# Designs tried in a protein design run: designed miniproteins, single chains, continued (4). Part 113

Each design is a single chain, and the fold is of that chain. pLDDT is the mean over its residues in the fold that is shown.

## One batch from the design tools (miniprotein)

Design m15921
Fold by ESMFold2-Fast:
Structure m15921 (fold): chain A 106 residues (1-106)
Amino acid sequence: SDEQNQEFLALKRELIALLRELARLRPEWRAALEEVIEELRTGSPGGAALRLAQFLLRHAPARYQPRVRAILARIEEAITNADADGLLASMRELAALMRELVADLS
């Protein structure tokens, strides 16, 4: 729907801003984060969410790992079932986790 598309665009913009801040805080992650930003700009919302969750699974501190794994599983399920509401909910969870991660690393 147009409302879902508008919310995906807003979440995409927020995630890009958070990823840029994370790259500022952790320059060693810049190349991998630029790949996520490019997918958010040019790819599908599902592909972008998947790439971000996979990045977080590789790089996020151990305390976030169970939460990242749960989000990744929900993203994969939402993509498989073409569930736009489930994908949107997962992207909200990614944004919340990213806000916490940026705050922890600041």
Scores: mean pLDDT 87

Design m15922
Fold by ESMFold2-Fast:
Structure m15922 (fold): chain A 77 residues (1-77)
Amino acid sequence: KPTLTLNIETSDPNVAKDIKELADTYSRATGIEINVNITWKPDLPELSKEEARELLNKHRDQIAAFVQRVIEERRRR
């Protein structure tokens, strides 16, 4: 069973929440198991707006690519 696990360490709780909500949405829509492990570290340097957006986009792209790959593999059969 294909499973994607994401480990996220961040000082920005909003980015962490957005990534988790995104993963949960894809998992519910596709039936593909996506696990998000969030370690909130408020003592880490605050992310810039660009860094926060880049982190969100990175995980969004990773989730989307994994989901598309699983769907394509299932479609071939």
Scores: mean pLDDT 77

Design m15923
Fold by ESMFold2-Fast:
Structure m15923 (fold): chain A 72 residues (1-72)
Amino acid sequence: SRQDILDEGLARLEEVASQSPVAKDPEFQKKLAETAKRVVDLAEDPNATREEVEKELEKGIEELKRIEQELL
């Protein structure tokens, strides 16, 4: 279901954040919040597919890893 996709996606974002050495950095936290919002907004869109939500999640995780490298 759409809720299952959202719950799993948010859990994965929380896992990535919990394992990050820069998790408490304001810039990282801002990017995490923006990524979570994009995933939620897309998952709530009745015209969006599961594949589109998963792709947005993967892109968001990649961006978070990029920010992590920039902050280290």
Scores: mean pLDDT 81

Design m15924
Fold by ESMFold2-Fast:
Formats: structure tokens, C-alpha cells, sequence
Structure m15924 (fold): chain A 74 residues (1-74)
């Protein structure tokens, strides 16, 4: 359902942000890589369902993810 898909996308983004913040403080660990992979998986799973219901919202969420991760990397 759309609500569950939004929760998956939100959880995925939270994990991605955590992984990106962690690598800024020191060398990248296997745990950081696992968090990034899981975050990406959950975000894409949620986004697939969202795109079926509202492709414009899905595009905006992808753009938001890119902006957030770029800001954390800078």
C-alpha cells in the first residue's frame, strides 16, 4: 500500500543519511557499506510502489534524495 511504501522510502533515506554521516567522521567500514546498501534497497522498493500511484511524487522524492545526500557529502 502507498502508506507502507512511504514508510519504506523514509526508512531507506534515514539509513542512507546515517551511512553518509558516519563516513564523514572516519574511514568507511563494512557496517557503513551495509547500511548504505540496505538504505538504497528500502528506498528503491518504496519508490517503485509510489511511482505506480504518483510518478510525479516519485520523481520529486528521487530529487530530494539526491539533494540530501549531496549536502551530506559536501
Amino acid sequence: MLEEALELAARGLELLMEAYRAVQKGPRTAEDEALEAEGRRLFEEGLRVIEEADPELAARLRAYRERVLAALAA
Scores: mean pLDDT 80

Design m15925
Fold by ESMFold2-Fast:
Structure m15925 (fold): chain A 81 residues (1-81)
Amino acid sequence: DRKAEVELARKLAEHLLKQAELFEKQGDEETAELFRKGAEALLKVAEAIEAGEPIAPEVLEQLQETQKLVDKLADAYRALA
C-alpha cells in the first residue's frame, strides 16, 4: 500500500528530526545536521512515492549514510549496556 509507505517515511523523518533536536540541545551540531539530512531524504522519498516518480540516486545515497550513522549509534549504545 503506497499510502502506508508514504506515511511510514514521514513518521521516520519526524523521528529523525526529534533526534536532531536532542543532539543540538547537547551541543552536537554535526550529528544533529546528519539526522536533519536523513529526515530531508525521507521526505523526498515520500514525495517521490506519492507522485509516482523515481527516487533520485543522491537521495538513496543519503539514506544509506543515515542508516550507517544509526547503526553506529546503536552499536555504541549496546556497548554501554
Scores: mean pLDDT 80

Design m15926
Fold by ESMFold2-Fast:
Structure m15926 (fold): chain A 104 residues (1-104)
Amino acid sequence: GEMEKIKELEKKIEELYKEGLEHYRKGMEHLDKGDVEGAKEHLEKLDKVIEELDKVIKELKDLLAKSTDPDVIAELKKVILKGEIDLGILRLQRGVLRLLLSKA
């Protein structure tokens, strides 16, 4: 049902967020070691994670637009807010990594 789909998308948000955090961490570690090319590789992977996370949030917003059940609407709003916060954090981290790479 709709609730099962929401739980699946929430889990995907959690997995993408963890993956994004790991690419930011590794990118920063490569920069600290002077490995600019290694840092760029993790920035590219972080970009792909951010794009995929944005797509998942858009899918949740499409579900919200079609939903009439108050419990489903409440759960969608909660998961969307969590996803938007996570996306905001990853975008900030990407900005930091991009800025540092521009100065390397």
Scores: mean pLDDT 92

Design m15927
Fold by ESMFold2-Fast:
Structure m15927 (fold): chain A 70 residues (1-70)
Amino acid sequence: SELEKEIERKIKEILELMKDVTDQKLVNEAVGAVIRGIAAIHFGGTKEELEEVLKYLDEVIEKLKKHIKS
């Protein structure tokens, strides 16, 4: 589905952004977000559940981008 493809895309973005981050708390949050995204794809969910996961991944991406300042 399109939502699952978007989740996979955002997981890849988080993994790419994480490599430039040394803050342990932020890295731990990013790892948790990746695990949540993978779980959503593997176990599935309702449209609302997948959209909530996408929203959470977006929030983590924005935190990572702010930390990197680029």
Scores: mean pLDDT 84

Design m15928
Fold by ESMFold2-Fast:
Structure m15928 (fold): chain A 68 residues (1-68)
Amino acid sequence: MEKEIIEKLKESLKKLQEAMKKSPTPEERQQASDEYSPEINKYVNQLMDLGYSPEEVALLVSQLVAEL
């Protein structure tokens, strides 16, 4: 189920990026971040539970963000 977690993480990152792109003020961007951070953190923790190191998760997140 690693692939499913990665897909959900990518979807959450995409939602955050879309929300931030439509948020012209720093306050609105902070609200978007606060709204999606718990969801993103949940999937990050699930990947670490599967044996991913924090460094591997960071690289994966940066790759997924670059694809958006």
Scores: mean pLDDT 81

Design m15929
Fold by ESMFold2-Fast:
Structure m15929 (fold): chain A 88 residues (1-88)
Amino acid sequence: GVFELPVVQQILQQLQQFEENVKKRVSDLKLPQDVQNQIQAIIQQTQQQILELLGTSSDLTPEEVIQQSNQIIQDSEQQIEKIINESL
């Protein structure tokens, strides 16, 4: 299907904001390198999942793509928060 440019921009902006928020929190908390490495792996996985979703969205509606991208980001945020809490 045709993916609308505003929807793609919205998803990429949400992904960028997610990455910036996580990096700031890691920096502010002065987390150990092993914890930073775990969080970086989740960020990379999240990036890959979003890019794959955008690349394979031909069978999905724009609304379904937004919902799935939001779910991917939320799941990643929960995983990162758990790792951070376990390190404190």
Scores: mean pLDDT 83

Design m15930
Fold by ESMFold2-Fast:
Structure m15930 (fold): chain A 87 residues (1-87)
Amino acid sequence: SNKERMERMLATLEHLYELYGDELSPEEKELVREALEKLREAIRTGSEEAVKEADEAFKKVLAIALRAADRLRRAGRPVPVIPQPPL
């Protein structure tokens, strides 16, 4: 169901923030906050529009995590494994 999928994406996002939060800029942290709110709205309403907005916001956060991983790699620091989102 959309609810179960959104709940898994929310858990993934919370885990990403735990792994990479300290490496994020204030602007990147705001994008994560926005994605968390959109995922919670999609879980609450189940509307197709809210689900689509949450999917796009989640995609942006995955890109942020990849950029943070790249920054760590260039700095020679340990890189946490990015969880793959459920299909």
Scores: mean pLDDT 81

Design m15931
Fold by ESMFold2-Fast:
Structure m15931 (fold): chain A 90 residues (1-90)
Amino acid sequence: MTRTLSFTSREGFELEFDLDNETLVVRATGVGAPGKRVTVQLSVQPETPSASLGSVRTVDVSDSSAGLEMTLVASEAGARFSGGTVVVSE
């Protein structure tokens, strides 16, 4: 089943997460000052410990008129994920 999480960063943009079975979709929309850049690190946690897949991705988000979307796919077929973590860094 698809789970959607909405998160607003302190930098004034919004992050949305769709976490479903074998994928994690991240959407970001900039609403802050022009020229601002933020690095977002993502990790996913498997629902089953025996399928423990830790994947860390870094996404640079510039504060512009364009949105950003990226999709992460599980490295193992049939893996399920019940949660994810986002870390915003400078």
Scores: mean pLDDT 46

Design m15932
Fold by ESMFold2-Fast:
Structure m15932 (fold): chain A 85 residues (1-85)
Amino acid sequence: SPSQDQLDAFTSELSVLATEQNLFGDTRVSLRIEGDSVVVTIVGPKKSVEEVKEKILELADKYGLKVDYTESEVDGKKLVTITVS
């Protein structure tokens, strides 16, 4: 479907940005597939997490994808979970 094609393109470009531009920096990022969505979890220093979050949201918008996210602080680090569909 068009949505799946856009999700695949999003995931592929995110991988390239991580490898070529060190997008994730000093954050830890995990991706999982949950039904028809990709869930991205980012943990690290507040400033770094915000920078990575903004780039991921920009990338999702580029592919016309919907995003929902939650934020919390865990063990002195910021945690952001982004659901892309």
Scores: mean pLDDT 82

Design m15933
Fold by ESMFold2-Fast:
Structure m15933 (fold): chain A 57 residues (1-57)
Amino acid sequence: DEAASQAGRRALLHRSVEEAAATLPPDVAQKILERAAVADEDGMRELLTEAQRLAAS
């Protein structure tokens, strides 16, 4: 079931984004999490990369 697999991967990516965002200032974390709420799998991968870049700064 590809749809279920895609939903599962998106959920795991969302958890990773939440974990990365937890290391950021609250205002920045909130903006990332708002974008994550409407993102697809590819959008979630981009948000994870962005959150990690911000955390490294």
Scores: mean pLDDT 80

Design m15934
Fold by ESMFold2-Fast:
Structure m15934 (fold): chain A 88 residues (1-88)
Amino acid sequence: SVEEQIKAINDLLERQKTYADRKAKEKADEFVKKTKSKNPEIARKQAELETYKELAEKASPVFRDYLNERAKEVEKEIEKLQKEYEKK
């Protein structure tokens, strides 16, 4: 039925979101381990941002919108961390 198809699509999207979030975190953790940045939290968020942007380029239109939204959220987090770093 149409309702079953909608549920299947929503379940697939939720799995894709979980995968993207996990992938971004894993790449960020690996980047921080290898680069030994002076600001590891900011470096981690920058790696997460790059991962979401890369995934968005290859994603379906619906999922790309989610990834672009996540990228904007991470950009705002980076701006906040940079301001907090300047205040210290």
Scores: mean pLDDT 80

Design m15935
Fold by ESMFold2-Fast:
Structure m15935 (fold): chain A 92 residues (1-92)
Amino acid sequence: DVEALRERLEAAIERNLEKFEEMDKEELIEALEKIIKEAEENLEELNELQKEMLETLKKLLEALKAGDKEKALEELRKLLRLLAEMLLEEKE
């Protein structure tokens, strides 16, 4: 049941957002910069959904560097939902 799977993914997203607030922001920034660099080096190989994820990661990094917690959580939520969309699309 795709609907039950989506509900479980939404619950997992909320749990991960709670953990994010407790994370070391400097360590997270360093990890995101590395991921963004690797993705940009392979930009031509990314599909539309992966390109949207990359843009969301860049906005998340910008919000974290600015100390905008509300914006950072919003972009993280969007990123996790895009990841869930990829997983659900593979099942169809």
Scores: mean pLDDT 72

Design m15936
Fold by ESMFold2-Fast:
Structure m15936 (fold): chain A 81 residues (1-81)
Amino acid sequence: SNIEKAIEIAKELGLEEEAKTIEDFSKRVDQALADNPENLPAKLWKNYIELQANRIIKAYENGDKETAKEILKRLAEVAKR
C-alpha cells in the first residue's frame, strides 16, 4: 500500500511521531470501512490519505525531502483529533 510506504518514508526522515499518528489514523479508517464499507466519510478519508501518500512518495523519490516532510507533517496534523 502507498500509505505503508509513506509511513516508512516518515520513519526514514526521522518523523517518528508523525509516522505513528498517520499509521494509527489509517488503521482507524480501515476499521471503519471493515465495519461498514458504505461509510462515506471513511471512504473520503481513505482517498485523501492515499492521495497524500502518493504525493509523499513522488517527492521523496525525486529527492525532494523538504516537500515530503511538509506533506507528512500536514497529514499528521489532519490525522490528530
Scores: mean pLDDT 88

Design m15937
Fold by ESMFold2-Fast:
Structure m15937 (fold): chain A 66 residues (1-66)
Amino acid sequence: MEGVPSFVEEELSEDGKKVTVRINPKEPLEITFVRMFEAVFKIRYRDTGAEVEIIPGPVTESPLDL
């Protein structure tokens, strides 16, 4: 079962209005996985109205661009 990967870090601002998600994998992720994480975290914080900022670590280009 997929838990939150250990290379993903969430930082919530004190006012809860901004969430910074840092993705720092040991190996470059495909851009598709980065986009998936963006979607997941935007959905997760949708009810709070917090602004989600994604800081991707090393990424590889995906020809599929899903």
Scores: mean pLDDT 66

Design m15938
Fold by ESMFold2-Fast:
Structure m15938 (fold): chain A 62 residues (1-62)
Amino acid sequence: MEEDKKKIEEGIENLKKQLETARAAYERQRANASPEVQPFIDDQLRAAEKKLNEKIEELKKK
């Protein structure tokens, strides 16, 4: 149980890094997209952020 807490903390750190990487990837896609497509990329980033934050919250509940 104690080791599980440390693994959860490492998991949260990894998820935070994934979030940072996802933001960078989406920003790059946005830069290569037309103005008409950029809002859809922004919406997809928001959805990805929400999903990752939900997973972080789920881990914190343990």
Scores: mean pLDDT 78

Design m15939
Fold by ESMFold2-Fast:
Structure m15939 (fold): chain A 86 residues (1-86)
Amino acid sequence: MITAKIYGPKGSPLAEAVAEAAREVGFEVEVVETEDLPVPGALVAVEIIADGEVVGGGAVEEEADPEELRRGTAEFFRKAKEKIEA
């Protein structure tokens, strides 16, 4: 099973948009409410985990519209899923 582990401040609309994108592509979702992100200066960070290993990830480093971010992140997650399942 592929899990998206999403790091962001509590109540972050950007973190929720990333979580919705992960659910849309069929990933399990774990949201970590934190301001101490694994990527310094990021607004949201994500780790893609397959078989207990981090196989990919990304960060949101700039303010964005949550709906636009959700759509772009869903496309990113679909491409990641194809690479993991290939």
Scores: mean pLDDT 81

Design m15940
Fold by ESMFold2-Fast:
Structure m15940 (fold): chain A 76 residues (1-76)
Amino acid sequence: SEIEELLERLGELMRELAERVARGDWDGAIRIAEEIRELTRELRDVALSRGDEALAAGLDVTIRQIDADIAALRAA
């Protein structure tokens, strides 16, 4: 399903983010975090299209947290 494909891709990106952070590649980590943010937005839009407003609201909170995390990475 569309959700399963997006979740699989999200898992791959989260693994790549961890590898970038582990080797001190902050610029690479920021790029992957921005990709995670966009994929999370796609998941939120799918949730909205399915009428799952509670999940969509939770994903919006997650997007704001990712934005804060990206800002923290840029400040490091």
Scores: mean pLDDT 84

Design m15941
Fold by ESMFold2-Fast:
Structure m15941 (fold): chain A 95 residues (1-95)
Amino acid sequence: AKEEAEEKVKIAEKLLKEAKEALKLLKENPELFSEEDLKNFLKQLDATIDLIKKWAEEVKESDPEAAKKLEEIAKEVEELKKEFEKFVEEWLKKR
């Protein structure tokens, strides 16, 4: 149970890092992304948030510290999604 919670936190941290890297690549090369590509990135962020929140709930009774860490990571992905949405809105206005 505790080992599973620790692995879930580790995977969630990796997903957050990958989301940050994806946003950086988008900001550096926005011309390479279609509107459909941008929508797909948002869908992937939503799926990631939902997965991490589900994991937090699943481990809450056995490892409340891991659950709190997962909730914090999910919140960081939600903030990245807001930053991504704002960037996309501003970029599309410049086209």
Scores: mean pLDDT 84

Design m15942
Fold by ESMFold2-Fast:
Structure m15942 (fold): chain A 74 residues (1-74)
Amino acid sequence: PSEEQLDVEILEALALIYEAIAKTHPMSKEELERVLKKLREILDEMRSIPAATPEQIARLEELIKRVEELIKKA
């Protein structure tokens, strides 16, 4: 359905925006942890949408892993 497809696309776009900000904007550890929390919420929401593909979910999991690595270095 078009609404489920749009929801998945919005969640993926939002996650990419959060990652881009985390990589390019100077962030404190607390700010990075806040971004990580938002990304995990997005992943949980995407997993609840039947239209979400395994590939989309895997991309978001990898994105979260990259942000976790940024926190470890901070």
Scores: mean pLDDT 82

Design m15943
Fold by ESMFold2-Fast:
Structure m15943 (fold): chain A 80 residues (1-80)
Amino acid sequence: MTEEEKLEKAIELFEKLLEAIHNKEPESKIKQIIAELARTLGWSDEEIEALLSKPLEEQVKIILGELQKFAEEYVKKKLE
């Protein structure tokens, strides 16, 4: 996938994450979306497993921070 395709997929998954939280979906569903988001951002299976072992609130905070960092790097490259 290109960096643009990865960003588009990550945004789509982030929207799904917000919808799942808003709709009070089961924790297992929310964790599944977080795992798919992390894979899209290039995380290894071991890193994803470590992330999913954390409390859900920490998982959400970590993934949001990584998504923000990915988006900022993408914007920086486009403005160069």
Scores: mean pLDDT 81

Design m15944
Fold by ESMFold2-Fast:
Structure m15944 (fold): chain A 64 residues (1-64)
Amino acid sequence: SKIDELIKNKELRKLLKEEIERLQKDPTNLGARFRFNYILTTYRDEFSDEELERIRNEGLEAQK
């Protein structure tokens, strides 16, 4: 997709980290939660199953 041309694997991980940091600051940040889930869903194949589960769990912990 055109989005894949704009976002490299390094930039994907940076974006996920930024959204996790937003959620750690404010767990009710719906925009951060939606962007985090969108990235993980859209670019699922860019991550190993182990890495994906780890990142997903970090996002869930940030929302608590």
Scores: mean pLDDT 76

Design m15945
Fold by ESMFold2-Fast:
Structure m15945 (fold): chain A 66 residues (1-66)
Amino acid sequence: MADELAESFREVTTERLKEADSAYLEKELSREEVLELVDFTAKLLKENPNADADEINEAIKKKLEE
């Protein structure tokens, strides 16, 4: 189940990145970078279990801007 959740977040995150800004895809995110985003998202969910999807997406966007 944990592996399935990680896979789902990876797919959703990749799809969101394509929608948000194609410029990020031009950088050709490495597998490690994708895993870092998945870990970041999991940490956000653990610390903020009531966080809305929009809040999570905004945090991911800010992380990518770093």
Scores: mean pLDDT 61

Design m15946
Fold by ESMFold2-Fast:
Structure m15946 (fold): chain A 65 residues (1-65)
Amino acid sequence: GPPPPEVEVPRDFQFTDEELDELGAVGDELGRRLDAGEPWEDVLRRLQEKIDEIRERVRRRRERE
């Protein structure tokens, strides 16, 4: 089928171990939802919302450097 919508993550952003662990936990939850038959588009939308939340935390951290 066609590729899923691309999740936008800036290439110059560096995530902390805590942020990566949070993304992994979100990925595990969304993977279980996908395995349960949730639409791929809905799963990606939720992932994008969580990435945007983490991106805001990264932005605030960078502004303090």
Scores: mean pLDDT 69

Design m15947
Fold by ESMFold2-Fast:
Structure m15947 (fold): chain A 82 residues (1-82)
Amino acid sequence: MNIVEALNELKEALEKGDKDKALKAIDNIVDELKKLGIPEEEVDELKNELIKIVDEGLKKGNADEALDQIKTLINEKVKKVL
């Protein structure tokens, strides 16, 4: 799986209110970030932030806001290693 596919799964999960699917998509995202050479400690910190954004997005019912925040955080990490 690539980051784009994982983000699409996350979007679908957030739109459906499926927390388990959203958390699985986050696991896939962090695995892809580790493959890009981002340090494991930074990926673990990012994972905790992504989980919080998902929880808030599910409570608010606003998938677009949660997804935009997640994309921003991922892009900041990817830019540092590319």
Scores: mean pLDDT 80

Design m15948
Fold by ESMFold2-Fast:
Structure m15948 (fold): chain A 80 residues (1-80)
Amino acid sequence: SQEEQEQQALQQFSQLLFKYAHEVSLETDPEKREQLRKELEQKVQELLQTLSPEQRQQVQETLRQVKEGIDFEFERREKV
């Protein structure tokens, strides 16, 4: 069903975010960090095409919050 496809897409999105957050937290090379970000954004764009408008908004908001959280953690390390 379409709902099952949407649920699978949301699960894939969550897995992509988790993998990205984990890999970027271990990576110190700016070029590799940029590559990870680009891959995440590309995969997210593919998933957005399979989602409803409301789910697309939720996905984009979650992505924004995760990116902000990663930046905040990086900023915290600079202050120590």
Scores: mean pLDDT 72

Design m15949
Fold by ESMFold2-Fast:
Structure m15949 (fold): chain A 74 residues (1-74)
Amino acid sequence: AAPATPEELLEAAEGVAKNAIDAAKQGNRSKAASYLTALGVLEVAAEVNGHHETAERIRKLYKETAKKVDEILA
């Protein structure tokens, strides 16, 4: 597989986070949950490839995105 750079992983995470919020705004709870799961997968991918700072940034983005999704769907 082609190696993902820290920059590519972070850009992908930002896109997925936006998609999670958009899904929540549409009332699609299952789709929002799927995007949040994808963020977790990207965090793990960054960590196992030694991109620890990128993994931490994705983790923070996950927490912020999950909070926003919960607020929209409340």
Scores: mean pLDDT 85

Design m15950
Fold by ESMFold2-Fast:
Structure m15950 (fold): chain A 81 residues (1-81)
Amino acid sequence: TFSSLEELQKSIFVVDEPPKDLEPDEELSKKLAEILEVPEEQIHVYRHPKNPNRKLIFVKDNSVVQKITEENWKEIVELLS
């Protein structure tokens, strides 16, 4: 569980292409994209391979990480739990 905005932001992977070998959570990806007001293609949520209660977040651009603010980070943490 994330305890701060900074911890959540630092947990996010910025990558050009989403990983091929992880199980995608498409519904959670869509909900997160809606909260951040970004296109669904910009953010992808995956299930952690060793812990199904953990999620891994990948974004195409660091500007998406900057959309996580003091106003929405707690909602995002609850969504990911």
Scores: mean pLDDT 80

Design m15951
Fold by ESMFold2-Fast:
Structure m15951 (fold): chain A 87 residues (1-87)
Amino acid sequence: SDEKRKQRAELFRKAVEVMAEAGLPEEAAEVALKLADYAAAKDYAGGRALAEENREAAAEATRRAQALPPEVLARLRELGEKFEAVE
């Protein structure tokens, strides 16, 4: 539903904010672009594919940022778990 897409987009927006606060503006920009694409998806199949891309992008950003402070990694992990829970 549109509400589920909005919830996922909000979770990724929070991830962008967390990464930007941690001093990772390039990774924040990448996630922001995925959020824009996700919001633009209008058909069910396109929305599902884009949601999967955004999930993978968040996981990749977390892997790249393995040297981040533990508190930042914990926040990103929590957002990822919330994203999985939305559907």
Scores: mean pLDDT 58

Design m15952
Fold by ESMFold2-Fast:
Structure m15952 (fold): chain A 116 residues (1-116)
Amino acid sequence: PDALLEEMRAAGAAHAETAHPPGRSERTNLVAFTAAGELAVERLLAETAEDVEYSLEALERAIRWAEERGDARAAAQLLELVERLEKEAERRGVLTPELRERIERLKERARRIAAA
């Protein structure tokens, strides 16, 4: 949406990863970083298991970006986002065993990059 694009511009976003279900751009998940590796904007949906799945897709792409550039600061911030998504999804009762395993793998990957 235009408001999110304006927010990204105002925050100085240099890199953004997005994911949404096919045909459902209103359910776009987003993680955006400044050139310095600071979290600029995030929007991660957790109302349904499908929301969590696409939030994880955006986070997985962002963690790959942090890994490729060796950005420990970005990885630490992404770890916090994964942990917040996990807590919200647990609170809503939408975590499947498959999503729990995917979250744990992603947290472990982010921790390794942040520790490097």
Scores: mean pLDDT 85

Design m15953
Fold by ESMFold2-Fast:
Structure m15953 (fold): chain A 80 residues (1-80)
Amino acid sequence: SIIEEAEKVAKEIIEYAKKHFDPQTAKLIEKSVKSVIDMLKKNEDNPEAVKKAVRALIGIARTLKNDEAVKRFEEILEKI
């Protein structure tokens, strides 16, 4: 499912943040990512809400300069 694919990439972004950023910044990134995934799960039957959540995840990935995660979320967005 789209949600399972987004959760997988989101977990990888959280681990990326823990590896490449200071602990305080990584914790804030984890909270932001988990918040977006929670909204995605609660609104799974609403395609517009799902698109907004995936776009928010793309924004986070771009801020982290994780180009691979940006590409993977853009591929997920095209499936919605």
Scores: mean pLDDT 87

Design m15954
Fold by ESMFold2-Fast:
Structure m15954 (fold): chain A 88 residues (1-88)
Amino acid sequence: SEKAIKEALEEMEKKVEEIREKAIKEKLEPGWKEIVSVETPSGEKFTVEVQVVEDEEGNRRIGPLILESSDPAILEEAREVRAKLEAR
């Protein structure tokens, strides 16, 4: 269970980083949003809303991530991963 959640969070990280790279490369408009959906091996789904923002230097960044899940354990395990992704 715990290992399966970690693998699902790794998939989430990869998808968020792909969006970050796309935002930089394609210069996506500030306010652009995408919802990433990930499924655990147990069939539980969670989503992450990724918003593109512009920093004070004009660089594209991702804003705070919004995670939605019916499983509180997924949200708790995602806390560290979310913080790392938001810090970049």
Scores: mean pLDDT 79

Design m15955
Fold by ESMFold2-Fast:
Structure m15955 (fold): chain A 58 residues (1-58)
Amino acid sequence: MEEEIEKIKKEGEKKVKEYQALADASRLPSTQRVAQAMADFYKKKAEEEIKKLKEKAS
């Protein structure tokens, strides 16, 4: 369980960092906006998955 939560955190952080890097590297404002939205989405998704996993563990 602890290891699973750790994996979700790591994967979420990796995705957020990946999309933030894409936003920073992009030359188009529309692409920057979409990449930032995806980073925010993956951060929230990881938090929700961790919450559900903790609720199932008890």
Scores: mean pLDDT 79

